# Designed miniproteins, single chains, continued (5): the designs that were tried, part 53

Each design is a single chain, and the fold is of that chain. pLDDT is the mean over its residues in the fold that is shown.

## One batch from the design tools (miniprotein)

Design m17819
Fold by ESMFold2-Fast:
Structure m17819 (fold): chain A 64 residues (1-64)
Amino acid sequence: SLTVAQLAVAEMARLAGLPAVMPADLAAAYERAKEILAYLREHGSAEDVEAAERALRVVEAQLA
């Protein structure tokens, strides 16, 4: 579901303090999720990284 992936990406962006850019498709959602997780690994807390990794798994489940 694109909607589920979009909601997961929006939550990741909120955690990172990054702009809420709505991904147009599942591939865009996955690329954006990876970007945000990489950002959080450099700048965020361990708790934010763990939350983002859970959200990324939700996005990955939409690709299957």
Scores: mean pLDDT 83

Design m17820
Fold by ESMFold2-Fast:
Structure m17820 (fold): chain A 83 residues (1-83)
Amino acid sequence: MEEEKKKLEELYEKVKKNLEKVGKELGLEEALKEALKEVEEGYEKALELIEQGKYTEAATVFTAGVIRAIGIIIEAEIKKRKK
């Protein structure tokens, strides 16, 4: 349990840093804020699931949060280019 929580925290930090880097490079700071919120909510839900021993569900929820965050960045970039 504690080892799984530590691995999740390390992944969360890496995802945050990478999203911040990409968002700033693309000039999508508002979309970045929304994307970071999705990752944070996924991380918090995944922690709850790990505490319940539901590791597969935790991985699924965190991954879904990351995918939603990526989608926010992609949509914002497309809208910026569409204009």
Scores: mean pLDDT 82

Design m17821
Fold by ESMFold2-Fast:
Structure m17821 (fold): chain A 79 residues (1-79)
Amino acid sequence: SSEIKKLIDEIVKLAREAGLSEEQIKEIVEDLETTVKDPSKFYIQALRIMAILVEAKVSEEKAKEIFDLFLEILKLSLS
């Protein structure tokens, strides 16, 4: 949906601002798209995204912002 695309775009913006590489951003987008196609994979995709954010040394505040948007994507994917 257009709403899910806007949330993905906002996560990409936050990830770039946090200093993630384009390769790391691409992996996050793939994990988000996997969750949209199959919401049952949310837990595993969330762990994958968290691993990328930790490796990139993203602050807890920024990681929470990204994760809150990911939860909104999950909510829309279940509707």
Scores: mean pLDDT 88

Design m17822
Fold by ESMFold2-Fast:
Structure m17822 (fold): chain A 83 residues (1-83)
Amino acid sequence: SLEQTVLEAAYEAGIPLSLADTLKRLAEAIQKGASVEELEKILNELKPYITREQFDRFLALLEPKLTPEQYERLKEAYEKVFP
């Protein structure tokens, strides 16, 4: 599932398990084709608890697991959160 894919990528990137519920909401939003604004909102909830380096690794791990459309949307939201 996309949920499991997101959680596995987060674990590999060193993102803490305490963020699992927020990461599950991120996976659900990606799966539903949520707007860039909705993805940005969820990413801003994660931002205080993870480093830019952890987030970069997380995004890189997700790239081959997402559709091009899902990745482009997530990437756009990421660039707005980490300008």
Scores: mean pLDDT 86

Design m17823
Fold by ESMFold2-Fast:
Structure m17823 (fold): chain A 75 residues (1-75)
Amino acid sequence: DLVTEIREKAAQVATELAQLGLYDEARRVVEKTLEIIKKLKEGMPEEEAKRLSDEVFAEAQATIDAARAAGAQPV
């Protein structure tokens, strides 16, 4: 189930961002993935939804990596 996969990965990534004190970025990931899920329910192709969610998660991971490189530590 693509919706479940997107939700689970969004929860993982948002948790990592929140643990770094990046609460606004964590919320942004959740908001973007909820938009993708909404569009998927409205007839967006699964291939497009997967690509869009993969992009959101890649951007979030880059943010996590950059924050850790800058010395951010889990809260």
Scores: mean pLDDT 84

Design m17824
Fold by ESMFold2-Fast:
Structure m17824 (fold): chain A 99 residues (1-99)
Amino acid sequence: SALSEEEQKKIEEANEELRKKRSEHQAVIDEFEKLLTEELKKRLEEIEKEGLRNKSEELTVEKLKELAEESDPEVKKKLLELLEFRKLVEEKKKEVEEV
């Protein structure tokens, strides 16, 4: 069966809110990317790959927190802000999946 009109509206609203949150944090993402060294980029890619392999966002978040603690204060601050954004995205994805 097709999704009900009410279910479609809930999904649309969640997707619009997610889009707004992405737009809101885009400046933080862009600023963080300017701070990335080639070594930090490789570390981030390996953490993301490990998270996907284990299908665990929690493990990815913990590894990113560890990386933040090993990083320069400005990188740490921006990485923690991006981790909060990741949490909000996962929360909204679960909200959509519950419909």
Scores: mean pLDDT 72

Design m17825
Fold by ESMFold2-Fast:
Structure m17825 (fold): chain A 68 residues (1-68)
Amino acid sequence: SKEKLRKLADVLEDAADFYEAMAKAGQVDPELARQKALEFYRAAIELYEKAGDEEKSQRVRARLEALE
């Protein structure tokens, strides 16, 4: 269902936010943390688009662009 896709995307976005914070804080492997954040943001965008949540998809795209 679209609701389940949106909830999964929310979880992936939260995971990406966590990895982004770890990368910025200079944790054990900031490069790996940054790459994981980018992967999870891209996955979240895909699921938000499939769920029809354009607002959340665009928000996550803006975050991704700021990190590149």
Scores: mean pLDDT 84

Design m17826
Fold by ESMFold2-Fast:
Structure m17826 (fold): chain A 80 residues (1-80)
Amino acid sequence: MEEELKEILVKTTEREVERSLQRLRELGMSDEALEKLRSEAKGKIEEARNSKTFEEASKIVREILLLMQRAEAEVEAKRA
């Protein structure tokens, strides 16, 4: 059950990252910046998937979500 919950967490995070990347593209982020952000997020997702515990995976997921949130805030600020 813990392993199943971790898998759900990782899958949900992957989907959220995909949505954030699409939004960032719509907001005008360059293809180069999007590709770099995608690579960083994918690396973190792999770390979360291969983590030993749900707690470790959760910490990495929070880092991923903060990474995406910061990217969205940065793009929004440039549009103001």
Scores: mean pLDDT 82

Design m17827
Fold by ESMFold2-Fast:
Structure m17827 (fold): chain A 76 residues (1-76)
Amino acid sequence: MVHLVLLVSESEEAKEKAKIAEKIAKELGADVTIVEVPGNGPLIVFANPSGEGFSARGLSEEELREKIEELIKKSE
């Protein structure tokens, strides 16, 4: 089973995208851990144990979904 880690900053964009990302990941059968980090950086999503990931900066909901699907496929 793929495990995704969400690094969520104090920014409203990161918090909102984290909720969307968690929902998508769970719908795709991945386990999710949320880690709160200081500052106003973008949401960072990565797979454990591979460490492959991406920044959600400027991504639409559709682009976020596509990148999560790709990350899960790479991690299987």
Scores: mean pLDDT 82

Design m17828
Fold by ESMFold2-Fast:
Structure m17828 (fold): chain A 115 residues (1-115)
Amino acid sequence: HMSKEELKEKYIVKANELIQEGSDLIREIAKRENIPEDKAKELERYFAELVLRVQYEVLTLIDLGYSEEEVKEHAKALYEKAIDRFAEHAKKYMSPEAVEELKKRLKEIFDKLLE
């Protein structure tokens, strides 16, 4: 059993780590695909915004007294949707192969962080 404060801290840390590792990955793939730096930064910002929106909802559920199990289930579903939405947006700037790699590797980062 975790307190609400401990559970919130856990999910804040995970969201920040996902933003950091996700931004590093986006920059790596953007450089390889010769995407201009300004567009790469826009992709990083959009990814961070999607993660922070999920974090806001997760923290709200914790404040409302949802259990650790319910919070984990909701967080997993919300982050998977956020990654899928980000990958869809990335199609405007990246090859299909790069988008598939980005989506796969973001989900691997997410799965590792949410263990």
Scores: mean pLDDT 88

Design m17829
Fold by ESMFold2-Fast:
Structure m17829 (fold): chain A 74 residues (1-74)
Amino acid sequence: SALKEAQIQALEDFTALLLKAFRDDPELVARIEALTRETVARLRAARTPEELQAIMREYGERVSALIEEGLARR
């Protein structure tokens, strides 16, 4: 669906920005890349807009936790 492809593209674009912002933290970069790959796979398997929304909400929570952990180590 167009919505699914738009969500995947937005996720990949956002990930590219995060990887650039945190390029000096290879551990955080690797964890963000792994989370993005997992989330893209889940988005591709999703069948409804509600499932897409739930997956993106979980991604937001998990990526925020990773960033917070990374910043706390500085």
Scores: mean pLDDT 86

Design m17830
Fold by ESMFold2-Fast:
Structure m17830 (fold): chain A 86 residues (1-86)
Amino acid sequence: SEKLLKAGEARAQIHAAGGNTAKRALELGDLEAAEKALELEEQAIRALEEGDFDRAVEYAEELKALPVAEREKSSIEDAIETAKEI
């Protein structure tokens, strides 16, 4: 299914971006930002797995809005657009 492939692509992008954002937060000594990034990653992936694409987009937008997500913004935006096409 094309929808299943797009959900898998968005999931992989969110997983990578969330992990990279958390690593960046840890490099800056911001444990709270690292925890928040991982929480939002988990919530977005769970929403994608449940077929709740609107909620997945909301969590991905929150992840993108974190100051420590600056380097990952483009990847998160791509994941959001992929999820919106489902």
Scores: mean pLDDT 89

Design m17831
Fold by ESMFold2-Fast:
Structure m17831 (fold): chain A 69 residues (1-69)
Amino acid sequence: APTPLPLAEAQAQLAAIRAALAAQGFTLASERVEVRVEGDTRYTTTRLTYEDAAGRRVDVEIVGAEPVA
């Protein structure tokens, strides 16, 4: 599992990955976002599947963390 990043850094990494994959001819095939709270931290897990016209697949998982109180 990926190491959790501060939420803003996770969002920046996701934006960069989305742009890089789109530039390489990949199209988003699926996106799933899961939110869980453990103690005083909220974790947002984003799972992306990208595919290109040749059937190549890339799976991405990023976890962002933020305090809830």
Scores: mean pLDDT 86

Design m17832
Fold by ESMFold2-Fast:
Structure m17832 (fold): chain A 93 residues (1-93)
Amino acid sequence: MEEEETRLLIAASILVLGELLGLPEEELLELAELVINGELTEEEALERLRELVKAHRTDEELRAISERLRGVTEEEWRRRVEEARERIERRLE
């Protein structure tokens, strides 16, 4: 149960980060599902997220996005993660 909660938190965090980076929702959701199913570790999921970033964003785009990410508060991040957790849980129903 706690392991499933940890996987859900990791999956939700990846979804939020990917959405803020403007990555394709379909690929992010597939990655989140692999994490939830225990097919990917946190480290492996982050590596795949890095590869998606390389495939979909230029260095100039990442620079602009990183400035916007600095404006995201810890409170806003927590809210987005909680919303993403609910979205993932609904897909598992």
Scores: mean pLDDT 77

Design m17833
Fold by ESMFold2-Fast:
Structure m17833 (fold): chain A 56 residues (1-56)
Amino acid sequence: SHMEQLQRLERLLKEVERLNKRIDELDATPDPAAQKRAEAMRKALEEVLQWLQEQQ
């Protein structure tokens, strides 16, 4: 059922959003290394999510 898959995807996206908020916290830290790590993680996560949406 598409509806069950959609619900699972929504839960996953919600967890991804929570992870992005944690990444934002690292980016807000006055530590250049932490900020670079946060940026790299965010880009990687965005690329993976975009790729997954296209692949199914």
Scores: mean pLDDT 77

Design m17834
Fold by ESMFold2-Fast:
Structure m17834 (fold): chain A 69 residues (1-69)
Amino acid sequence: SEVKKQAQKALKEAQKLADETGSATVRGGVAVAQQYLDKGTEEDAEKALRAARQAKGLAEQELKEQKEK
C-alpha cells in the first residue's frame, strides 16, 4: 500500500534524526510508529505515518534548539 510505504520512509527518516538528537522522547515516538506499522493494517499504517512525522518534527525542533544554545 502507498500509505505503508510512506510510513516506512517517514519512520526511517525519524529514526535517523532520533539517532542524531539522542533524544529519548524522539526515540519513543519512533517506537510507537514502529508498533503501529507492525500491526499491518491500513488504518495502523496511517497512524504510523502520523506518529513518524510527529517524531521527525520533534527531532527537527530539538536540533534547532541545540544550535541556538
Scores: mean pLDDT 80

Design m17835
Fold by ESMFold2-Fast:
Structure m17835 (fold): chain A 99 residues (1-99)
Amino acid sequence: MASRIKVEVHVEGLTPEEAKAVAKEIKEALLAHPGVLEAEVTVEVLSETEAIITIEVKLGPDMTAEEAAELVVEIARRFVEARGGRIVEVKVEVLYRGR
């Protein structure tokens, strides 16, 4: 069985449309990784410059939850900062640990 993790990234400095574009870019980058079986990304708009991007990832058997969390945060930071935004908070939850 595969592990599943949830990463919530609180971002500032992005418009709602930029936050949605970043979410799409994060999903595409994660799905390109061989250790990622599924990726779902959602955006909660808090204001015209603030959003929470929630990333859920189903992991292959050779990827740890810790490695996946690091990968997700690195990818999110790369795309957020490329658009002039910043990450102000990250929350990581292991939803399910596979065998």
Scores: mean pLDDT 83

Design m17836
Fold by ESMFold2-Fast:
Formats: structure tokens, sequence, C-alpha cells
Structure m17836 (fold): chain A 87 residues (1-87)
């Protein structure tokens, strides 16, 4: 399913995240957030949108745990808060 493919893709990205710079983590978070917005605004079933949104939220929280740069952390928190409002 689309959900299973997204889950696997996010797992693979998270495995690589510890080797990324603060700027790379922020860029990756932005791409994932943008991809979720595309899904949210598509004809995807509402149940799948919610599950994909929850996967994106878990992904952003994992990146926050890896990030020590205060500016990057602030950007990630803002993305998380926006995503939480859509779920």
Amino acid sequence: SLVDRIRKSLEELLARAPEMSAAELETMAGVVFGDFLDVYNSDTPEEDKKEIGELALEFLEALLALSTDPRVRARLRAMRERLEKLL
C-alpha cells in the first residue's frame, strides 16, 4: 500500500539521519513535510492521510531528538505543530 511504502521510506531516511548535518536534517524534514502536504491535498483516502500524517509526525519527532542546533530545533518544532493541527 501507499502507507507501507511511505513507512519503509521514512525508516530508511531515519537510518541515515545520524550521519547528516543540522542543515541536511532541516532540508530532509522540509521535504517530508511538503510531501505530506501533497498527500493531504490529494484524493488519497482520509484514513490513509491520517496514518501518513502520524508517520510524518513520528519522523519529525525523531529528527528533533537528533538535532542540537537551536534554530533547526525551532524549525522542526514549527513543522511538527503545523502537522499536529492537520491531524
Scores: mean pLDDT 84

Design m17837
Fold by ESMFold2-Fast:
Structure m17837 (fold): chain A 68 residues (1-68)
Amino acid sequence: SKVTLSARVASRPDVTVVIELPADADELSVRLALAVEAAIMRGEGFSDEDIAAVVAALEEQARAAGLI
């Protein structure tokens, strides 16, 4: 079983960020996945505002799934 977290980038609606995690993922694994995705987005030239919004949306989904 797995949980999929996904969020669109507001400035680039053609871009969707997707993270797949085991349904039993621990909080550390979830936070590391979010940090890695934020780093990838920075490397791709996304704004701090877009990165913060995407990470916040993914964190809310992770909390709803009971992972954080």
Scores: mean pLDDT 86

Design m17838
Fold by ESMFold2-Fast:
Structure m17838 (fold): chain A 73 residues (1-73)
Amino acid sequence: SPPLPSVEEFVSSPSGAWIAEQALRASRDAAEFRAQLEKVGLHLDDAQLRELLRLLLPRLPAELRPKAEAFMA
């Protein structure tokens, strides 16, 4: 599993945040979101996926925040 700092580095970069946002927009559920991230080489467990979404949340436009919160549940 990738370490927590790798998730933070990914989300902290403009490119990483953009990729995660596009994956979130394209996904209907958390499983589909995970599959989109795997296509870009991110193989995350459930805890790492929640941490990525937690770090991504303040970087998202307001309309995507409820979707990200739902994927963390």
Scores: mean pLDDT 80

Design m17839
Fold by ESMFold2-Fast:
Structure m17839 (fold): chain A 93 residues (1-93)
Amino acid sequence: MKEKLLEEAEEKVKEAEELLKSGPENLEEAKKLYEEALKLYKEAEADEEEIKRVELELEITEGLILMKEGVDKVIEENKKKEEEKKKLLELLL
């Protein structure tokens, strides 16, 4: 039974990795899969090294989500500033 939990955890890790490769829109789904895999590894009493690997992958995924949110915010702010700049120019002319 523990070997089946390990196999299921490994499958979820592979699914998360494929989601990360498919695009930034799937980062939240990949995070959920890594969280589920981590729970399964802990339930299966997996080696500390295996648990630590999944924890690291989860941390990296969380970092990517924060980076994407930061980039999206900067893009939106810059776009808004350019639009305000154009409107001010039109009002002054």
Scores: mean pLDDT 79

Design m17840
Fold by ESMFold2-Fast:
Structure m17840 (fold): chain A 60 residues (1-60)
Amino acid sequence: MEEAKKKLEEKFKDLPEEVREIALGTYDAARQAGLSDEEALKIAEDTAKVVLEEREKFRK
């Protein structure tokens, strides 16, 4: 794995599987769209944060 993707996977290891899959999918899609590793990571992290916040608000 590339360093960027490996770091993202390690950071998201403790997140729910659903959030991890969405974040990794977003990273892959951004990379395929021609975005840099750094920008793809930022988009994936932002997406994971939004999804996680929604799940935490729903968590009881």
Scores: mean pLDDT 74

Design m17841
Fold by ESMFold2-Fast:
Structure m17841 (fold): chain A 90 residues (1-90)
Amino acid sequence: MKEEILKLLEELEKRFSELEHEAIKNSLLMSAAYQKKLVEEVPIDKALKASLSILDSQAENLELLRKMGIEEAGKALEWIKEARERLEKL
């Protein structure tokens, strides 16, 4: 479980690094790094709950940016929704 969560976050970091919108990219990369640190340093049940909450908040913010016409926000939103769904099944 811990290794599976870390692998998922590493896959998200790889995808976020491909974004051209520097502000969105840097925000999402910092968030993913923080989530990885939580998974390494806190009990896994708390880390998982915190990661799900962070992804849900990021999804809400990205949906707002997508509605404002930022195309890359929609792309990042899709990746976060996919990752959130995979995390919930763990």
Scores: mean pLDDT 85

Design m17842
Fold by ESMFold2-Fast:
Structure m17842 (fold): chain A 60 residues (1-60)
Amino acid sequence: MEKKIKELLEKFEEIDREGVARVLAGEDPEAVSARAKAEIQELLDSVEDEELKKRLEELL
């Protein structure tokens, strides 16, 4: 479980960092945040392990 969680968390962090960089570059923060949340949700929906999915959602 730890390796799978770590890999997914790193992908979440990459999405978040890209979003922050876009906001700092002058893109609308609400629009960037909404797109990042949608991308994160797609990743969560791809997780077959329901326990892992729940733990990732709780991490937020």
Scores: mean pLDDT 73

Design m17843
Fold by ESMFold2-Fast:
Structure m17843 (fold): chain A 70 residues (1-70)
Amino acid sequence: SLEEFEALLDRWLARHAPQLTPEQLEEVRKIREEVLEDYRKLMETIDPKQARVEVLRKLTEKLAELKKKN
């Protein structure tokens, strides 16, 4: 659900926000928008349960990659 998506993002931000630059916060906003757009598109083509799993996976992956960037 969107609530799970937002909760995951909120937990990640709570943990990392004190160390994020304005540029990194902009990247988080961009990731959120991209993943939500992917979710909307996937909901039209695949099972809602599978779309949810895929979207949470993509969010987790993109946030992990952002953390690795210097």
Scores: mean pLDDT 74

Design m17844
Fold by ESMFold2-Fast:
Structure m17844 (fold): chain A 81 residues (1-81)
Amino acid sequence: SAEEALREGVRSFAAQLRAYLEAVAATLPADVRAQVLALLDRIDALVEEMLRADSAEQARLDAEISRLAAEMGELIAAARA
């Protein structure tokens, strides 16, 4: 179905982004790498919840994913400063 194809597309895209970010994390100090990988695990879990959620819950999960992504970006930027 179209909705299943969309969910598969989102999962495929998320997996590609994770692989890229894991490669980025490998260039960072061990403590920062561990924090980035933990944030990626949390984001992956929230994306799976979002794919199964109703519209109100999707909005809440989207906000939480955005917050975790921002934290990850700040950690990477600080480690490279």
Scores: mean pLDDT 84

Design m17845
Fold by ESMFold2-Fast:
Order: structure tokens, then C-alpha cells, then sequence
Structure m17845 (fold): chain A 64 residues (1-64)
């Protein structure tokens, strides 16, 4: 949903448009991405950029 996309965007520090493009690229749901972003940010937030966090989270969801 749009609210979930905005939550992800705010948490990572990117635009909602960036999150929407990534969701389309990987074919994953916003809810799954939000959960994965939380996990990746918790573990790697100090060593990964916002883009790297989003890419890693989406990759994990797509691979399961």
C-alpha cells in the first residue's frame, strides 16, 4: 500500500518513488520489503548505504 511505501522511504531516507521502482524491479510486495528492510537495517545499518540496504532487502525477499 502507499502508506507502507512511505514508511519504508522514511525509515531508509529515500523518496517513495525510489521504493516503488525497486518493488517493480524485484517483483516483491511492499509489506515483505518493509520487514526485510527492518532486519537488514538492524544488522547492517552502520555499514551499508540506504541504496545497499534496499537492494539487499529486496534480494532476500525475491530469493526467500
Amino acid sequence: SSSTVRDIATAVGVSPGTVRRLLRRYGVSADQLREAVREVSRDYGGIMSPREILEEAARRVAEE
Scores: mean pLDDT 80

Design m17846
Fold by ESMFold2-Fast:
Structure m17846 (fold): chain A 56 residues (1-56)
Amino acid sequence: GSLSAAQQAADEAALPVIRATNRAMRDGKTYTAEVDGARYEVRPLPGAPADVRRLA
């Protein structure tokens, strides 16, 4: 689905996830990030953007 502008602004506050995504894509490794007490797994995808999933 599409996110509203307000939800997009909230996602921009999730810098740890953004940085983990960049590192995962660059290094080809899985990283984890924390936002607001929740943990996220960031997996590199071959030929596509990294996959982000909540682990909580």
Scores: mean pLDDT 68

Design m17847
Fold by ESMFold2-Fast:
Structure m17847 (fold): chain A 79 residues (1-79)
Amino acid sequence: SLEEQLRRAIEASPVERLKELGKKAKTLKQLIEIDVGAGFVDMLYGVEKATGKKLKEEERKKLIDLIIKSVEEKLEEIE
């Protein structure tokens, strides 16, 4: 399923990098910009290439929401 592919792509992301970004970013906006602008687009492209199908707008929004939620959870680790 698409959700399974997206979950695997997120899980394949280096935990070390996610923690480092969370510790360095002081605002949710900055953390989202780093993930979505710098790495998230490449992850979406990777999923589209692996599945052989272009993600629909609704599917992209779901993935973005999932990333935001994951980022928010990591942001809770920042003092």
Scores: mean pLDDT 54

Design m17848
Fold by ESMFold2-Fast:
Structure m17848 (fold): chain A 88 residues (1-88)
Amino acid sequence: MSLEEEVEMFLLEQQMFAALSYVKRLIEGAKLETVDPSKLRELESLYKEMEELRAQGVEAKKNSDLVKLKEFTQKAEDLAHKAAKIYK
């Protein structure tokens, strides 16, 4: 693998981590605000799906599968965007 590919994989891993951290912060905020329990369950469900995507991303990285890592990272970002809309 080239240095450029190693850097790209590192950046994708950081993007996935940032997306998960963002949604975790939304869940923490929702718990503090005593929001509708259904809304909290929706956020927790999305976070679980993102955790599964992170695990798949780790496997893709082990296999040097940049295409799959990009797909899983993009899906995680899409779920984080959906979580932001639910939180409102």
Scores: mean pLDDT 84

Design m17849
Fold by ESMFold2-Fast:
Structure m17849 (fold): chain A 60 residues (1-60)
Amino acid sequence: MVLRTDAQAARFDAIFTRNVAAALGDDVAQAYANGQSFSLSQDQAITIGQISYDSFQDVV
């Protein structure tokens, strides 16, 4: 990540993990939070990425 602090990185990860949980379920969100590999379809990646980006911009 290009975030300046661990706190900013943690905030982004929390937002992204929340949106992954909403779209794919808690199991995938937990895998992401633990740095594990998982697969996203293009539609899922677009949806999660867009929502996470919008949420992250409000925090940073």
Scores: mean pLDDT 63

Design m17850
Fold by ESMFold2-Fast:
Structure m17850 (fold): chain A 69 residues (1-69)
Amino acid sequence: SSEQNELGRKAVEAVEKGDVEELEKYLKELEKHLNRTQLLAALHDLLRLAEELGREDIVKLIKEYIEKL
């Protein structure tokens, strides 16, 4: 849906900015809209981006989120 696509874009922006609080907010909203498989795919895409950008705090947050699923 367009709402899911917008939330995905906002999550990417939060990773690019290094904004941990905004990322947590958008991940919680995505969890309401995506099934487990879709959420895992989105988290792995965000993790790859965070690793490429050297956002260590965000990498840790995303890994912890994946482990809880």
Scores: mean pLDDT 86

Design m17851
Fold by ESMFold2-Fast:
Structure m17851 (fold): chain A 64 residues (1-64)
Amino acid sequence: SPIDEFAAQVQQVFDTTSDREELSRQLRKLVNDFLDKTPQEEQRQNEDELSGVIQQLSSERQSR
């Protein structure tokens, strides 16, 4: 699971990094990487699929 992988990476950073500044930097990188792979892109993809279906239905309604 992406969440399990993220949790494991966070745990590894906590285990290996004791410097607060480095910890913050590493955590921000992990969060940004996670956000780039987020359901927000999947949500956008689902919205595009819905828009396609609505457009197809509108075209069929105008032709009938």
Scores: mean pLDDT 65

Design m17852
Fold by ESMFold2-Fast:
Structure m17852 (fold): chain A 89 residues (1-89)
Amino acid sequence: MKVTLYPSSVTARVGEPVQVSALLPGGEGHTIEFTVSKDGKVVLTKREVADSNGVATVTLTLDEPGTYTVTAKDLETGASDTGTLTVLP
């Protein structure tokens, strides 16, 4: 089963909430772990369960400017996808 992170690239400002979603068709009930990393360090993790449409959505708010990597991983299948989050001052 494939996981797709959407959007693959997103821009936000410091303190601005941004939503990212994992899309996994047929993955209803799967737990998705979202990992946000900067410069090789994990800054936060969130878990969400995919809904009846195979969508898991989290809201991210970051307080430091920079370029972050967001990874969405299906904990049941091990499938994952990555995107970027750019945080402006």
Scores: mean pLDDT 86

Design m17853
Fold by ESMFold2-Fast:
Structure m17853 (fold): chain A 60 residues (1-60)
Amino acid sequence: IEAIEKRAEELKKLAKEKMDQETYDKLTRWIDAQLAAVRKDPSLAPRVENAIRDLEYSLS
């Protein structure tokens, strides 16, 4: 979970440089919701980590 949170922070940094404020706000809300879901159900971690990784690759 800590590793996923760190990846999410890096994704937010990349998104801030690459997109407008409205899209960034929507992405940030989505990321926060995914992290909250993983905290309640750790079995979701691989799915959320893969989604974050794919977005990192798309934005880098």
Scores: mean pLDDT 77

Design m17854
Fold by ESMFold2-Fast:
Structure m17854 (fold): chain A 90 residues (1-90)
Amino acid sequence: SAVEWLRKKLEEFRKTLEELIDDMEKMKQALLERIGEVLDYFGVPEEKKENILHQAGITLDSLSKILSPEKVAEIAYTLFGSIALQAMRL
């Protein structure tokens, strides 16, 4: 099911963030790759996908300048989950 697939992707992403906690650029790339995969899975149009990825990247870049790596990872996880749930509802 789509719900089971998303649950597995969220679990995998949490583990990836834990592994990449000391590398902000890799953490950002992992977030963008995982978002892209979810948007493709739910058939989100390319124009919307491009805008979502662009906004996610800007958000992480801005927050990484003022927050700890642990807080950035928390926000990356929450942002991924929010985008994934919205894409599933499309």
Scores: mean pLDDT 86

Design m17855
Fold by ESMFold2-Fast:
Structure m17855 (fold): chain A 55 residues (1-55)
Amino acid sequence: TDELADRLVAHAERLGFRVDRDVVRENIRWHGWTEEEVDAMIRAIENTAAAKAAA
């Protein structure tokens, strides 16, 4: 849970977004997101950044 939140926060910050780690951690716990689901979200964020860079 905390490791997944840290991973999401790190990727968001790499893209220039300021996020609240506590809010991210709470959302992961509330929704019961798995590591696979979090990895899919990270890939979606990275794909969006790549598409924006290619525009």
Scores: mean pLDDT 71

